# Designed miniproteins, single chains, continued (5): the designs that were tried, part 53

Each design is a single chain, and the fold is of that chain. pLDDT is the mean over its residues in the fold that is shown.

## One batch from the design tools (miniprotein)

Design m17946
Fold by ESMFold2-Fast:
Structure m17946 (fold): chain A 73 residues (1-73)
Amino acid sequence: MSDIEKGEAYAALAALYGQQGDAEKAYEYARKSHEYYVKAGEEELGKKNVEGAAQAALKAGQRESAEAILKGG
């Protein structure tokens, strides 16, 4: 699995836990997503993907988790 694919997988986990209201795990996975996108040299793509994860959490009514995702990524 490439660093980009790992970044995408962790962003998806951030979105999943964010939507469930688990702000701590949402932050942790957003941070891991950012780490792998930085390793891949794709920081701008990573920011866009993390913003998508935060938006998914916000749409689910989980504002605290959405804020945690943005802080992690």
Scores: mean pLDDT 86

Design m17947
Fold by ESMFold2-Fast:
Structure m17947 (fold): chain A 71 residues (1-71)
Amino acid sequence: MITDEEITIGLADIYEALGNLFAKRGDYETALEMYKKALELYEQAGESARDHIERVKKNIEEIEKKLEEAK
């Protein structure tokens, strides 16, 4: 049985993976957009996604630092 939380986490996992891909390519603006979408979805899923939320927040901070360095 698929729950709303499972669907939401699955979609968030896809956005996180896209964020990782774009970050590796140096496309930090797109990576940040993908990570923010993943974060919103993980936060909707709640406590079951706590580790994912912490990881994505860290990735967002690192990408924001990279964007600041590029200015």
Scores: mean pLDDT 82

Design m17948
Fold by ESMFold2-Fast:
Structure m17948 (fold): chain A 60 residues (1-60)
Amino acid sequence: TRDRILEAARRLIREKGAANTTARDIAREAGVSLGTLYRHFPSFTALVGAEMVRMAEEIE
C-alpha cells in the first residue's frame, strides 16, 4: 500500500506539481482511504519529501 501511495503521489506531482496536489487526490489515485494514507504518511510534507527522493534516484 505504501508503494502505491508513493506512485500515485509521483504521478500527480509530475503532472500538476506539488502545490496543486492534495492528500485527497493522492488517496483517490492510489485507491485508498485518507485514513490509510495518513497511517503510512502522518503528514503531507513527509509524503512529498519521500517522493522527491525517489524521483531523483529514478530519473538520474
Scores: mean pLDDT 68

Design m17949
Fold by ESMFold2-Fast:
Structure m17949 (fold): chain A 99 residues (1-99)
Amino acid sequence: LSRREEIEVEAALLQILVHLTIKHLEKSKDPEAQAFAKQLREESTKLSRAVDAGNFDEAVEEARRIAELLEQAATKGLVLPSDAENARRLAERIEELAK
């Protein structure tokens, strides 16, 4: 795979994780869970747009933002710590590939 294709794959994996997390958070009656779901959806949209545009610096920034949001949600018990760790690892791979 080209480096671009590898970035697209890692970004797609992160977006799948975000999609599943949003579905879980949206089922909660907790207003804080709903707020995280909204923020994750906004950042996932920005990540997708950046990758499609070949703007890999922006894609790295958006992937890091997603990982940070999942870490904050995990700290509040709204998502599993393992999901936050997986997002962080995916963001790190996107950063490494974008160099």
Scores: mean pLDDT 88

Design m17950
Fold by ESMFold2-Fast:
Structure m17950 (fold): chain A 84 residues (1-84)
Amino acid sequence: SEIAKRLRELFEKIVEAITNNAPKDELYRLLDELGEVLREIPNIDKEKFDEMLAEARAHLDAGDRQKAASLVGKMVLEAIEAIK
């Protein structure tokens, strides 16, 4: 699936940006891109994923980049499962 590939590539980019201490604006840009890809998936629980995306941003704002990365990983896995 093209969407599943894009989700995995975005997850890898987000994790790399977090581990390399990228600026917050770059992390927000990557989360925005993740949100755009998630919106392309039909019949997904959009409210749940919007809440998870907001929670990931809150973790970044709190400086808890590890929790943000873990939540993004959970979102990507659940989204890939939803498009099977």
Scores: mean pLDDT 83

Design m17951
Fold by ESMFold2-Fast:
Structure m17951 (fold): chain A 85 residues (1-85)
Amino acid sequence: ARERAREEARRAREAGEAGDGVAAAGEAAAAGEAGRGTREGAEEAARAGREAARGAGEAGDGVGAAAAGIAGVGGAVDAEIAAAR
């Protein structure tokens, strides 16, 4: 089990080094900057993400997309709180 998780982590790291990780980091930074300027927008996005996750969870189809969305939104909110400090 852990060996498989380790292999998948290695594969993700290899893909990230190939440029995918850099693109993801850049996108997250851009999202953080936008959230920092409009805290209300970040809160609204968090609410929309949570509502979408509920709908996707009930439908059972968009489980992966809902997880990705809520993780991204959560990160944006956290970045805004850190920036406010």
Scores: mean pLDDT 50

Design m17952
Fold by ESMFold2-Fast:
Structure m17952 (fold): chain A 95 residues (1-95)
Amino acid sequence: SPLELLREALELLEVARERLDARDLEGARETLDRLQGLLAELGRVAPPELHELVAEALLLAGRAQARLDARDLEGAREELARLEELLEELRRRLE
């Protein structure tokens, strides 16, 4: 179900933030990899009108991972904040 996948994605986003705050960069990266997998699955099952928003969410998750790889923790947090806003918009449209 798209709504269940989205709820899991929001939960993983929170875990990624906690890992960043704990300086667990490997754990944060693993969490972002899992989040990207869930967003890809969401893109497969979401209504067609939401496909563009899911694609944007995947792009933001990828940007957060790129920031982590560059050791830019503030940049990673900024991308995750943008991702949260987009996932909340997706939640409103699915509910």
Scores: mean pLDDT 88

Design m17953
Fold by ESMFold2-Fast:
Structure m17953 (fold): chain A 118 residues (1-118)
Amino acid sequence: SAARELIRERLSDPREIELALALVEVATTGDVEAAERAARLLVEMGLSGAVAADLLRGVYEAGAKKGLGESLFERAIELSGNEELAAAVRRLLAAIKSGDPVAIAEAAIEVVRAAKKL
């Protein structure tokens, strides 16, 4: 897919690529296993387990069309204390709402880049 190609062109680290692909999968399909993979990778990159879990639950709910996920994302943003990660997460929410897989992939790449700086 165009989303997968974009991720592989902009990220070189296999773990970063895996995280971005998992975020896109959660955002587009609401896949629980992809959410669990993304949460583990974020924790390995330095995010707290609580922040990672709340962030991925928000992405899952948005991708599964079960809610807006806004309250869980707001909590994750507050707990992260990181403005760059907060901005990237807000872009991911907007991209999910748009339904555009390429926009979701671009936002997922921004989340990965922000998380790497933790």
Scores: mean pLDDT 76

Design m17954
Fold by ESMFold2-Fast:
Formats: C-alpha cells, structure tokens, sequence
Structure m17954 (fold): chain A 94 residues (1-94)
C-alpha cells in the first residue's frame, strides 16, 4: 500500500449547554506537536488548545489551524442557549 502524507479526518458532533464546554481527547490519533485544523460544519464554537491563553471564535464554515501542545482540544458554546455543534478535525503530523 502506498501511504502518502495523509491528513486524518474525524467528524465530531457535540451537544453543548449554554456557556458550556467539552474537551475532546485526541490521544488515540494525535501527539504533541501535531497540527490540527478544526472546521465548524454547523453551529458555533470557541476553540481552545491546552496551554493557549485565548480561544478562537468560529462560526459555521470557519476553520482554525493550531499546533497541539497536548492531544486535547476544548470546544465552548459562546451562546446563551444550548446548541449542537458539528466539527471536522484534520490532523497532520507536526
């Protein structure tokens, strides 16, 4: 099998309460130093990576690329109402 430099893709759907957050454990597919792109397919979320002081606000169709200091990422609901957020994760080796 010819293995190219392939990006691993995972789709995650999260039910987030108003002002709530969810930490995604990526330790089964990611390592410290890997590059993660988070694309919001539906809903809105603030994306925060461990060790970074600021969250990146994303709406539907928005994406952020971050270098992972740890194989975890936190998604927060910035709205005053509960929402379901669907994100697509693209992981490339660092």
Amino acid sequence: AAAGSETVVRTVTLSLPAGGSKTLDLSDLARPGDVLTVLVESGSADVQVAGQPEATPLGAGDAVTVTLPAPVVTLSNPLSTAQTVTVRLFLSPG
Scores: mean pLDDT 78

Design m17955
Fold by ESMFold2-Fast:
Structure m17955 (fold): chain A 55 residues (1-55)
Amino acid sequence: KPITEEEAKQIGEAGEKGDIEKANELLNSKGIEGTPKTGEEVSEKAGEALEKNGR
């Protein structure tokens, strides 16, 4: 399912706050598979998903 910019931002913010478990739940709820372990990895996954949605 395509991710919106708002959703990607929410996921990135969760990662920045160190709430990696919550960020992973949000990513999985959007159909984005992965197991990021750090806030940087969370932001990277959210950004990649948004980029793919935009082509």
Scores: mean pLDDT 72

Design m17956
Fold by ESMFold2-Fast:
Structure m17956 (fold): chain A 68 residues (1-68)
Amino acid sequence: MLSLEQFREFLRRFFKWEIEEAKSKNIPKEEIIKKLDKAVEQMKKSLSPEEQAVLDEVYEETKKEIEE
């Protein structure tokens, strides 16, 4: 199983890749966020409370990058 730090690194790489792909295709910010919201909700169904907290933190960081 992944440690919390490994999970955080995985999530950062995953979200970064998703954003870079979406930006390269000129996808609107609202659509990117909507897609990621669905992915985050799906992930939370299988995660512990500690993992959910890490996911929420990384996703908030990710949304700030999209807004810029």
Scores: mean pLDDT 79

Design m17957
Fold by ESMFold2-Fast:
Structure m17957 (fold): chain A 79 residues (1-79)
Amino acid sequence: SAAAQEALAAGEAGDPAAVEPLIAALTHPDPRVRAAAAQALGRIGDPRAVEPLRRVAEDPSADPRTRALARFAVGQLTA
């Protein structure tokens, strides 16, 4: 969706206003969007993303790449 793509672009720029849209993008039907959202949230470093990322990392129905990126992002945020 256009909203998900705009959130990803804002996340690339490190915009903290993108945190909530990026959290929503973690459940996007496109696995490429989900993976990019997890990476962007880790890059922004906002602790609001910790619990949503943990839920994705623990979700066995999520794709392996998105789970791995979410787990990595949580590790960076909680170090």
Scores: mean pLDDT 80

Design m17959
Fold by ESMFold2-Fast:
Structure m17959 (fold): chain A 64 residues (1-64)
Amino acid sequence: MSVEELARELGALLEGLPEETRARLLRAANGALAAGRVDALREGLALVRAGDWEGAIAVLEAAG
């Protein structure tokens, strides 16, 4: 699975979230994507799916 594929899947999951949470996750995910951190994007995606948005933000910010 490519970085681009993970980014698209994460973006789709963000569509249902409140604006504030979506903005924070998008910012963190963009940092991880720019850094090419596939591992962090995978973990962040799994955390978003589990409803742990703060955990996802923390993992993605640490990667960027």
Scores: mean pLDDT 76

Design m17960
Fold by ESMFold2-Fast:
Structure m17960 (fold): chain A 110 residues (1-110)
Amino acid sequence: KEEEAEKLLKEGKEKLEKGEYEEAIELAKKALELDPKSKIAAEAYNLLGLAYLALGEYDKAIEYFEKAIKLDPNNADAYLGLGIAYDKLGKDEEATEYFDKAEELYLKKK
């Protein structure tokens, strides 16, 4: 079950890298159905955020990045994604706060 969710997440990331955003979304949602609570779920929500960000669906991207950080508050990539989404919406103050948080978390990773 967990191994299957990890495989789906890996395939979803590969789809995202190829610009196949709808396929990445489908795979991330399937991973969440198999494992809705662990680090896999946090990573799946981050992948959903990235895919919706790439599609220009900024409000959906924010929703999924917020779900990712709720499960994993140290997810620097999700905070970076929030910063980008808020920047795209013209919310410069919120964008700066999330970029600063992402940088803090990246510097904390050795």
Scores: mean pLDDT 84

Design m17961
Fold by ESMFold2-Fast:
Structure m17961 (fold): chain A 55 residues (1-55)
Amino acid sequence: AEEEKEKEKLEIYKEIAQELEKLLEEGMEPSEAMQIANDKLVEKGYERQELPEVS
């Protein structure tokens, strides 16, 4: 169902956002961290995203 897919997508995005923050705290450049996050999204069957505005 579409609603179930959207919920799963949001949960995946939250998890990836947390991983992104961890990578940034470890001193990784934002562009590299975003590539890793997008690779995980694509591997899970979702579309690549632009760098999330953390502001």
Scores: mean pLDDT 70

Design m17962
Fold by ESMFold2-Fast:
Structure m17962 (fold): chain A 86 residues (1-86)
Amino acid sequence: SRELILRAIGLALRAIGLYIEAEKLEPKVPELAEKAKELAEEAIRLALEALKSEDEKEAEELLERAEELLRKAEEVLREARKKVEE
């Protein structure tokens, strides 16, 4: 459906934003920045897999997993920012 396609695109764009933020933090906190980048990359892969799925339920499950990975990436970036602040 178009709704699932738009959700997948939105998640991929959000993941790209987190990846760029992680790159900016990498010189100060390389370990957490790399972890956030890996989570964002996996979220993009799941979103792309959802776009290829012929089953809407499978696509929804893939998008839910992508959203979970993005939440984890956001938490890792929050920890990275805390270390830069200290």
Scores: mean pLDDT 87

Design m17963
Fold by ESMFold2-Fast:
Structure m17963 (fold): chain A 83 residues (1-83)
Amino acid sequence: SGADDAALKRYIQEQIDRILQLQKESEEMATLYLANVLVTFKSIGEDKLQEFLEALRKAGVDDDLIEKALELAKKSLESRKRA
């Protein structure tokens, strides 16, 4: 529904704003925060994950930070796959 889509878009924007702020203060903290958010999006679905990644890139989040966060999210999921 439009309401659910609007709520998801607001959540995405809030995460982007937080990551951009953290990126200015600490790339390490931004990367760890984003990795945790990516684990959540991977649980929601691939389409929503891709939408979020595109939004991050368009908002000016560092591509290296995004790639590091994706690697950390993957390692987290592999190490704790239904632990």
Scores: mean pLDDT 79

Design m17964
Fold by ESMFold2-Fast:
Structure m17964 (fold): chain A 62 residues (1-62)
Amino acid sequence: MSQEEIDREVREALLLIQYAISKLAGDLEGAIKYLRQFIEEFPDSPLVEEYKKELAELEKKL
């Protein structure tokens, strides 16, 4: 496996961890920020459609 692939997987995991932490802390703006970054950086992820729906629900609470 290439270093580039490993770095991509680590970045994906870190963005989702930051999103989860922000959500648990009640930081709606932070949760929205990290979720947008995930969608922008990983548009081909099988999780993108799920997180687009989550983003829309979070934006309704602003």
Scores: mean pLDDT 80

Design m17965
Fold by ESMFold2-Fast:
Structure m17965 (fold): chain A 70 residues (1-70)
Amino acid sequence: MSEAELEAEIYLALALMTLGVAKSTKASEETLKELERIAAEAERAAAAGDVEAARALAQEAVNLLKKEDA
């Protein structure tokens, strides 16, 4: 893989891990639906090697989960 492809995959993994944590902690249905959408978009970004998009999506996922905890 190129460095960009590897970085995009790392951000995809972060988005998927965030969704997994949300499911385990019984986050709201609204948060779970949004995290599932973010994860699907992160999969597309990673497949395209779009590091910037994948990073933004991973950050959005983490921020959304932090909002549920607050």
Scores: mean pLDDT 82

Design m17966
Fold by ESMFold2-Fast:
Order: C-alpha cells, then structure tokens, then sequence
Structure m17966 (fold): chain A 55 residues (1-55)
C-alpha cells in the first residue's frame, strides 16, 4: 500500500541518518547523541505524517 511504502522509506531514511550521525560524531556524549537522535526522529516523523495526510 502507499502507506506501507511511505513508512518503509521513512524507516530506511531514519536508519541511514542515524548511522551517518553516529559515524560523523564519534566524540559526542550519549546525552548529545540522544538529543540529536530525538530531533532527527521528530523531523522524519513530521515529514511522514505530512505525506500520509496527502494520501
């Protein structure tokens, strides 16, 4: 379904972005990584919600 495709794309993007973020910032504390991950997750979730609303 179009919904499943959008969710799959969002999950793939989240995995890719998390991997890149961790690799680019090896010196960050767990707290800094947690804050950045929360912001990234919120951004991707908002984008997914917007796209789902257009279906």
Amino acid sequence: SPEDELRREAAERLTEEVTALVAANPDWSPEELSAALAALTARIAEELRRRLAEL
Scores: mean pLDDT 87

Design m17967
Fold by ESMFold2-Fast:
Structure m17967 (fold): chain A 72 residues (1-72)
Amino acid sequence: LSAEEYLKLGEEAYKAGDYEKAIEYYSLAAKLAPVGSPVRIEALENLSLALIKLGKLEEAAKYAAEASGERG
């Protein structure tokens, strides 16, 4: 699967309220996408939001900062 396909699967999981599955797919999307690409930035931002839903605020802040740095 491509980074874009994993991003879409993560979005579907997030909409379904399955934040753990969303985190898994967004993590895969971010890992496969080139650093600084729009897909990677979106995956990292969405990963942060899914982590907030699970109360993992420190991890969410880390990925939000990573996304912000890559927007450059």
Scores: mean pLDDT 87

Design m17968
Fold by ESMFold2-Fast:
Structure m17968 (fold): chain A 97 residues (1-97)
Amino acid sequence: MEAEEKYKLGEEYYKKGDYEKAAEYYEEAAKLAPGTELGFRAAVNAALAAIKAGDLEKARKALALAHENLNTLDNETQLELMPYLMKAAVALRIAEK
């Protein structure tokens, strides 16, 4: 699926240290897969990549997108994935110092 292809591009650019492009591809993947675990993971990774790129405004928007995606999932999936959202939120707070 197109969302999975964008997610893999995000991973490739992240591994290369191109965090700006990684954040862009992860954001595209998240928007292409709303209401899914893939969309949630993409949004969290977009936030983390944006933090590493120094784009805190993009990170905040990606974190909000991750939260919206999480809220559309069932309770059991939310319980499993909430720690990933919390880790990204804490990373953003550390970067804002």
Scores: mean pLDDT 87

Design m17969
Fold by ESMFold2-Fast:
Formats: sequence, structure tokens, C-alpha cells
Structure m17969 (fold): chain A 61 residues (1-61)
Amino acid sequence: KPTPEQERQARVWGMASAVTGEPLSDEEIEELAKKLGVSPETVRRLIKEGEEEAKKLIEEG
């Protein structure tokens, strides 16, 4: 189970990816999952959530 801090870190990576327009690679996701101690699947979901949040803010703001 990821901690709130680990979830925040993964979402921040997703937001950064959305802002720069460059998605994170599968290799980067696996590396982040290893560092956070969670599954790559969990990291992918959190990153996608961060990307969606950033896109929503850009479109609405």
C-alpha cells in the first residue's frame, strides 16, 4: 500500500509530464515503482491521475 507521500510524488511526475508534453516511458515508470516500493501498475495509475489533473487545470485556467 503506497503512502500519501508516495502517491503525491507519483502524481507530481504525471503533472510534470502533462506540462512538458512528454509522457514518462515504461522504463521510467518501472524505476519509479522500484524507488517507491509499489507495483508499476500503481505508479501508472497515479501518474495518469496527475496528468489528467494538470490537463484539466490548463484547459480550465
Scores: mean pLDDT 72

Design m17970
Fold by ESMFold2-Fast:
Structure m17970 (fold): chain A 100 residues (1-100)
Amino acid sequence: SMLEEVVKLVKELLKEEGIDLTGLSREQAELLILKAVLEWFGKNNLIYADSNGNFHLNEEKYAKLSEAEKKLAELVVEYLNTGKVSEEFKEIVDLILEET
């Protein structure tokens, strides 16, 4: 499923960054995962802020992403614009924690 592909992508990002979720509360793990994903998007210049302070995806770079990367990018932009972690992102975190 798309959700399983996004979970796999996030796990690979966490492994690459040397992030260990062992011993963390769910809330701590969610924030650490979100931080790692935000740092990955920042490093790849996939997200920008407009003059009104709204966050957008770089259309040219977004078009070159996998479907799982596109889905993750959309969830991150939603968080940046709302300050709220979506239910779908929470499900991704729960699946990551179930398999760690």
Scores: mean pLDDT 84

Design m17971
Fold by ESMFold2-Fast:
Structure m17971 (fold): chain A 62 residues (1-62)
Amino acid sequence: SELEKAKEELAKAVENKDYKKAAEILRENGAKVTEEDLKNADDATLAELFAEGLNGLYEKLK
């Protein structure tokens, strides 16, 4: 499913510190973030953005 693919790609991008790709995936799924926001964020903030982006995607793809 598209949700499953998006979750996996987002997880890989965050794990690889690919903030540009992570920001693109989050933006396409309704999160209002930039590459710079992700690069400058603490681990706790990154976890929050990751969770929020995935929750928005989950609700939208029902």
Scores: mean pLDDT 70

Design m17972
Fold by ESMFold2-Fast:
Structure m17972 (fold): chain A 58 residues (1-58)
Amino acid sequence: SMMEEIKEEAEELLERLRELGFSDELARDTVMSAIRTKYKLTPEQEAQLEAFIDQLLS
C-alpha cells in the first residue's frame, strides 16, 4: 500500500539522520517535514506516520 511505501521511506530517512547525529526529536521533525513536502497526506495519514516514527524511536 501507499502508506507502507511511505513508512519504509520514512524509516530509511530516520536511520540516516540518526547516523548523522540528529537527536530523536530533530530526526522525527525532519522526517515528518520531508514526507509532508513530498506527499499530500491527510490528517489521519500524518497521525499514522507520526505514531509509526514514535514507535521506532521508543
Scores: mean pLDDT 85

Design m17973
Fold by ESMFold2-Fast:
Structure m17973 (fold): chain A 63 residues (1-63)
Amino acid sequence: MEELEKALERSRKLGREIVRLMVNGFAETLGLPPLEDSDTDEEFEARMQQIADAIEKALRESR
């Protein structure tokens, strides 16, 4: 059973890496700060929300 939890945590880390790469690509285009590695999920989520909000606002105003 421990192997399942280990695989899930590994999948979460890979997901964060992929999202970080994608978001950093958007951030570079929009001049937003890149995502940093954090020791807490709360910091990561807060940074992602901030970037997402900025992207949505930019898209709405560009439209």
Scores: mean pLDDT 67

Design m17974
Fold by ESMFold2-Fast:
Structure m17974 (fold): chain A 94 residues (1-94)
Amino acid sequence: SIVDELEEKAKELLELINDPSASPAQIIEAAVDLMGYFEKNLPKLSEEEKKKALELVLETLEAILDHLRTHHPEATGYIRLVEGAIERVKELLE
């Protein structure tokens, strides 16, 4: 299902932030993949599935933002990209 695929992509992303060999660029590439899949499939979801998908994506992006701010504070461009993605997801939850 779409939700199961989002859960798998989110899990892979969370595994990347726990991998000391993963670069900020690799983390952002996976985040862009997650967001692209989410945005493409959002119109196909029921209202309950949309809420679950939005909450999952938001939690995943917030974890990435915290990781980048803590371990890669020099990656200011990537931090801003994640902040913008979080704002877009929050607007969809309202």
Scores: mean pLDDT 87

Design m17975
Fold by ESMFold2-Fast:
Structure m17975 (fold): chain A 63 residues (1-63)
Amino acid sequence: SLVKKAEEAYKKGDYAEAERYYAEAAQKLVDEGKIEEALEVVKKGLELLPDSEILKGLLKGVE
């Protein structure tokens, strides 16, 4: 799972890789029409990475 990879990257201190995996997971869910699930992934990523402009942009895009 991309979310699991993001969580593992965050635990290792690889914040850029964690951000990338959260963004990829959310985009995949959007592409599958799973907007509510995509929103949950973005919000979870923002809890860990509150200053992420990429995740903030995705949040606006899936609203």
Scores: mean pLDDT 84

Design m17976
Fold by ESMFold2-Fast:
Structure m17976 (fold): chain A 81 residues (1-81)
Amino acid sequence: SAELEAKKKEVIELLEKEIKGLEELLKDESLPEKEKELYKKLIEAAKEAIEKIKKAKSMEELNEVLKELLKKIKEIYEEYL
């Protein structure tokens, strides 16, 4: 549906913006190794989510991908607390 395609585009654009922000942070050579690992894992999770979002066939599938992404982000942050 047009609504599904519009929502996919919106979410992908938001995730791509977050990836670019994290990639800019990674250009700081003085950044601690633990923070570099955190940002790299967040970028990987976002990129994986974008690929899954592209394949989603319904709003329900899209919402499930987003729930899994949020769980993954929480797990990544917990590793660095």
Scores: mean pLDDT 88

Design m17977
Fold by ESMFold2-Fast:
Structure m17977 (fold): chain A 61 residues (1-61)
Amino acid sequence: MLPSPEEVEATLYEAMGILYERQGKKEEAAKWYRKAADLYERSGDTENAEYFRKKAEELEK
């Protein structure tokens, strides 16, 4: 079964979050993680949605 378009986009946004986090750009990383979380939630992946939402909150502290 092919992954949903939303799931693919979530993975790309997750990767962007990781890249910005590695650069120390916490605000940018948080924005991408929130976008990933939103897409995971829309695809029904509530576990990953919650994980990345919490991670974004920690970075925006």
Scores: mean pLDDT 80

Design m17978
Fold by ESMFold2-Fast:
Structure m17978 (fold): chain A 119 residues (1-119)
Amino acid sequence: GGKMTESGGGTVPAGGSVTLTGKLSGGSLAGSSVNWVRKREGKPGEVVASIHTGSGDVGYADEVKGRATISADAAANTAYLNLSDLEESDTAVYYASGVAPAATFPEEGGGNGAKLTVV
């Protein structure tokens, strides 16, 4: 099974932008779905963006639609989430999770996630 490692968080001003990166060690993102999930304090985890690396199909939660861009480089085993026009409500820990086409590794959030604080 593969493990995702997230990076690119930090403290960012409202109205700014950030690119979060999830890199898979072991396994392959080729032909798989990748989700970006965020956990805000006191709230359940929510899927904010998804991509299928085989088809290129993307999806976004309404809360980030128009402000988010998801992309993936399957050859590099890397997924990206760009968030623009940041709001304080975007403050969360962000996790990248992937599902292999053959289920060769479980649906797993990455390590400690990328912590984003919008001020």
Scores: mean pLDDT 79

Design m17979
Fold by ESMFold2-Fast:
Structure m17979 (fold): chain A 57 residues (1-57)
Amino acid sequence: SPLIRQNEEDAKLLKEKAEEYRKRAKETGNIKDETLALLFEFASNSSLYLAERMRAS
C-alpha cells in the first residue's frame, strides 16, 4: 500500500531529524533544539504506529 510505505518513509525521516536535533541539544544546551528533538521523535512514532495498524488490517 502506498499509504503504508509513505508512513514508514516519513517515520524514518522524522527519526533522522529527531537524532539530528538531539545531537544539537547536547552540543548547545538549547531548549528549542531539545523540544524539536522530542517533537520529531513523537511524530516518527505516530507514523510508525499508523503504518503498523494499517499492515495489521
Scores: mean pLDDT 86

Design m17980
Fold by ESMFold2-Fast:
Structure m17980 (fold): chain A 113 residues (1-113)
Amino acid sequence: MEERDEALRKAAELIKEGKYDEAVDILSDYFGLTDEERELVKRAVEGDLEAYREMVATNPRAARVAHALQVGKALAEEGASIETIYRAMRMVLEGPDPAEAARLEAELRKEQA
């Protein structure tokens, strides 16, 4: 397994448990974010839109990490599995793979059945 996949799976597990700060720490360490960028990511995950806007303008790498964590958090609040959270976060970080997008949509539809 690639080291990035391990970090993303650990973050997804922590998000499923509601441990958002710990998930931010794992991804921030993996992507080599500064302490300042890490604090902006934590604030954005907590719903601070100003922190997110600052990262989009100055630190697009940190903004992408924050977006992945926000997507994971939203899915966890909807009761999604760790695997679904992991795949969604990976798609945000790497860009959408059409096959993975279709698979994630199928999993979300199964949860509504």
Scores: mean pLDDT 77

Design m17981
Fold by ESMFold2-Fast:
Structure m17981 (fold): chain A 59 residues (1-59)
Amino acid sequence: SHMEREEARKKLEEIIAKIKEINPDLTDEQLQERLEVTRYTADKLREIGDQIDEELAKR
């Protein structure tokens, strides 16, 4: 829903602000790229893990 998108945006902005406070040398571009790549990779690894679990369950 529209509210879910807005909440996700606000949470991401708050997380970015906190991380930048701890690591002031990080640029906005570097932080955003790392977060997007990490999230995408984590989601894909979860899918692979689910597939491995299915293979294990077959025996």
Scores: mean pLDDT 73

Design m17982
Fold by ESMFold2-Fast:
Structure m17982 (fold): chain A 58 residues (1-58)
Amino acid sequence: ARLAERIARLEKTIDYLKSQKEIAEKEGNEKAVDFYNKAIKNVEEQLERLRALEAARA
């Protein structure tokens, strides 16, 4: 289903962003860490809305 596919893509995006954040933290790049923190929150908010929509349809 399209909704499940979108949820799976957002979950993979969060995993990728978390990996990039970890690399930035190890490099001491505080600006990049802040950027990834904001990006992760935005994607998590989208994922939460899609999961809520899926639950409401069940």
Scores: mean pLDDT 84

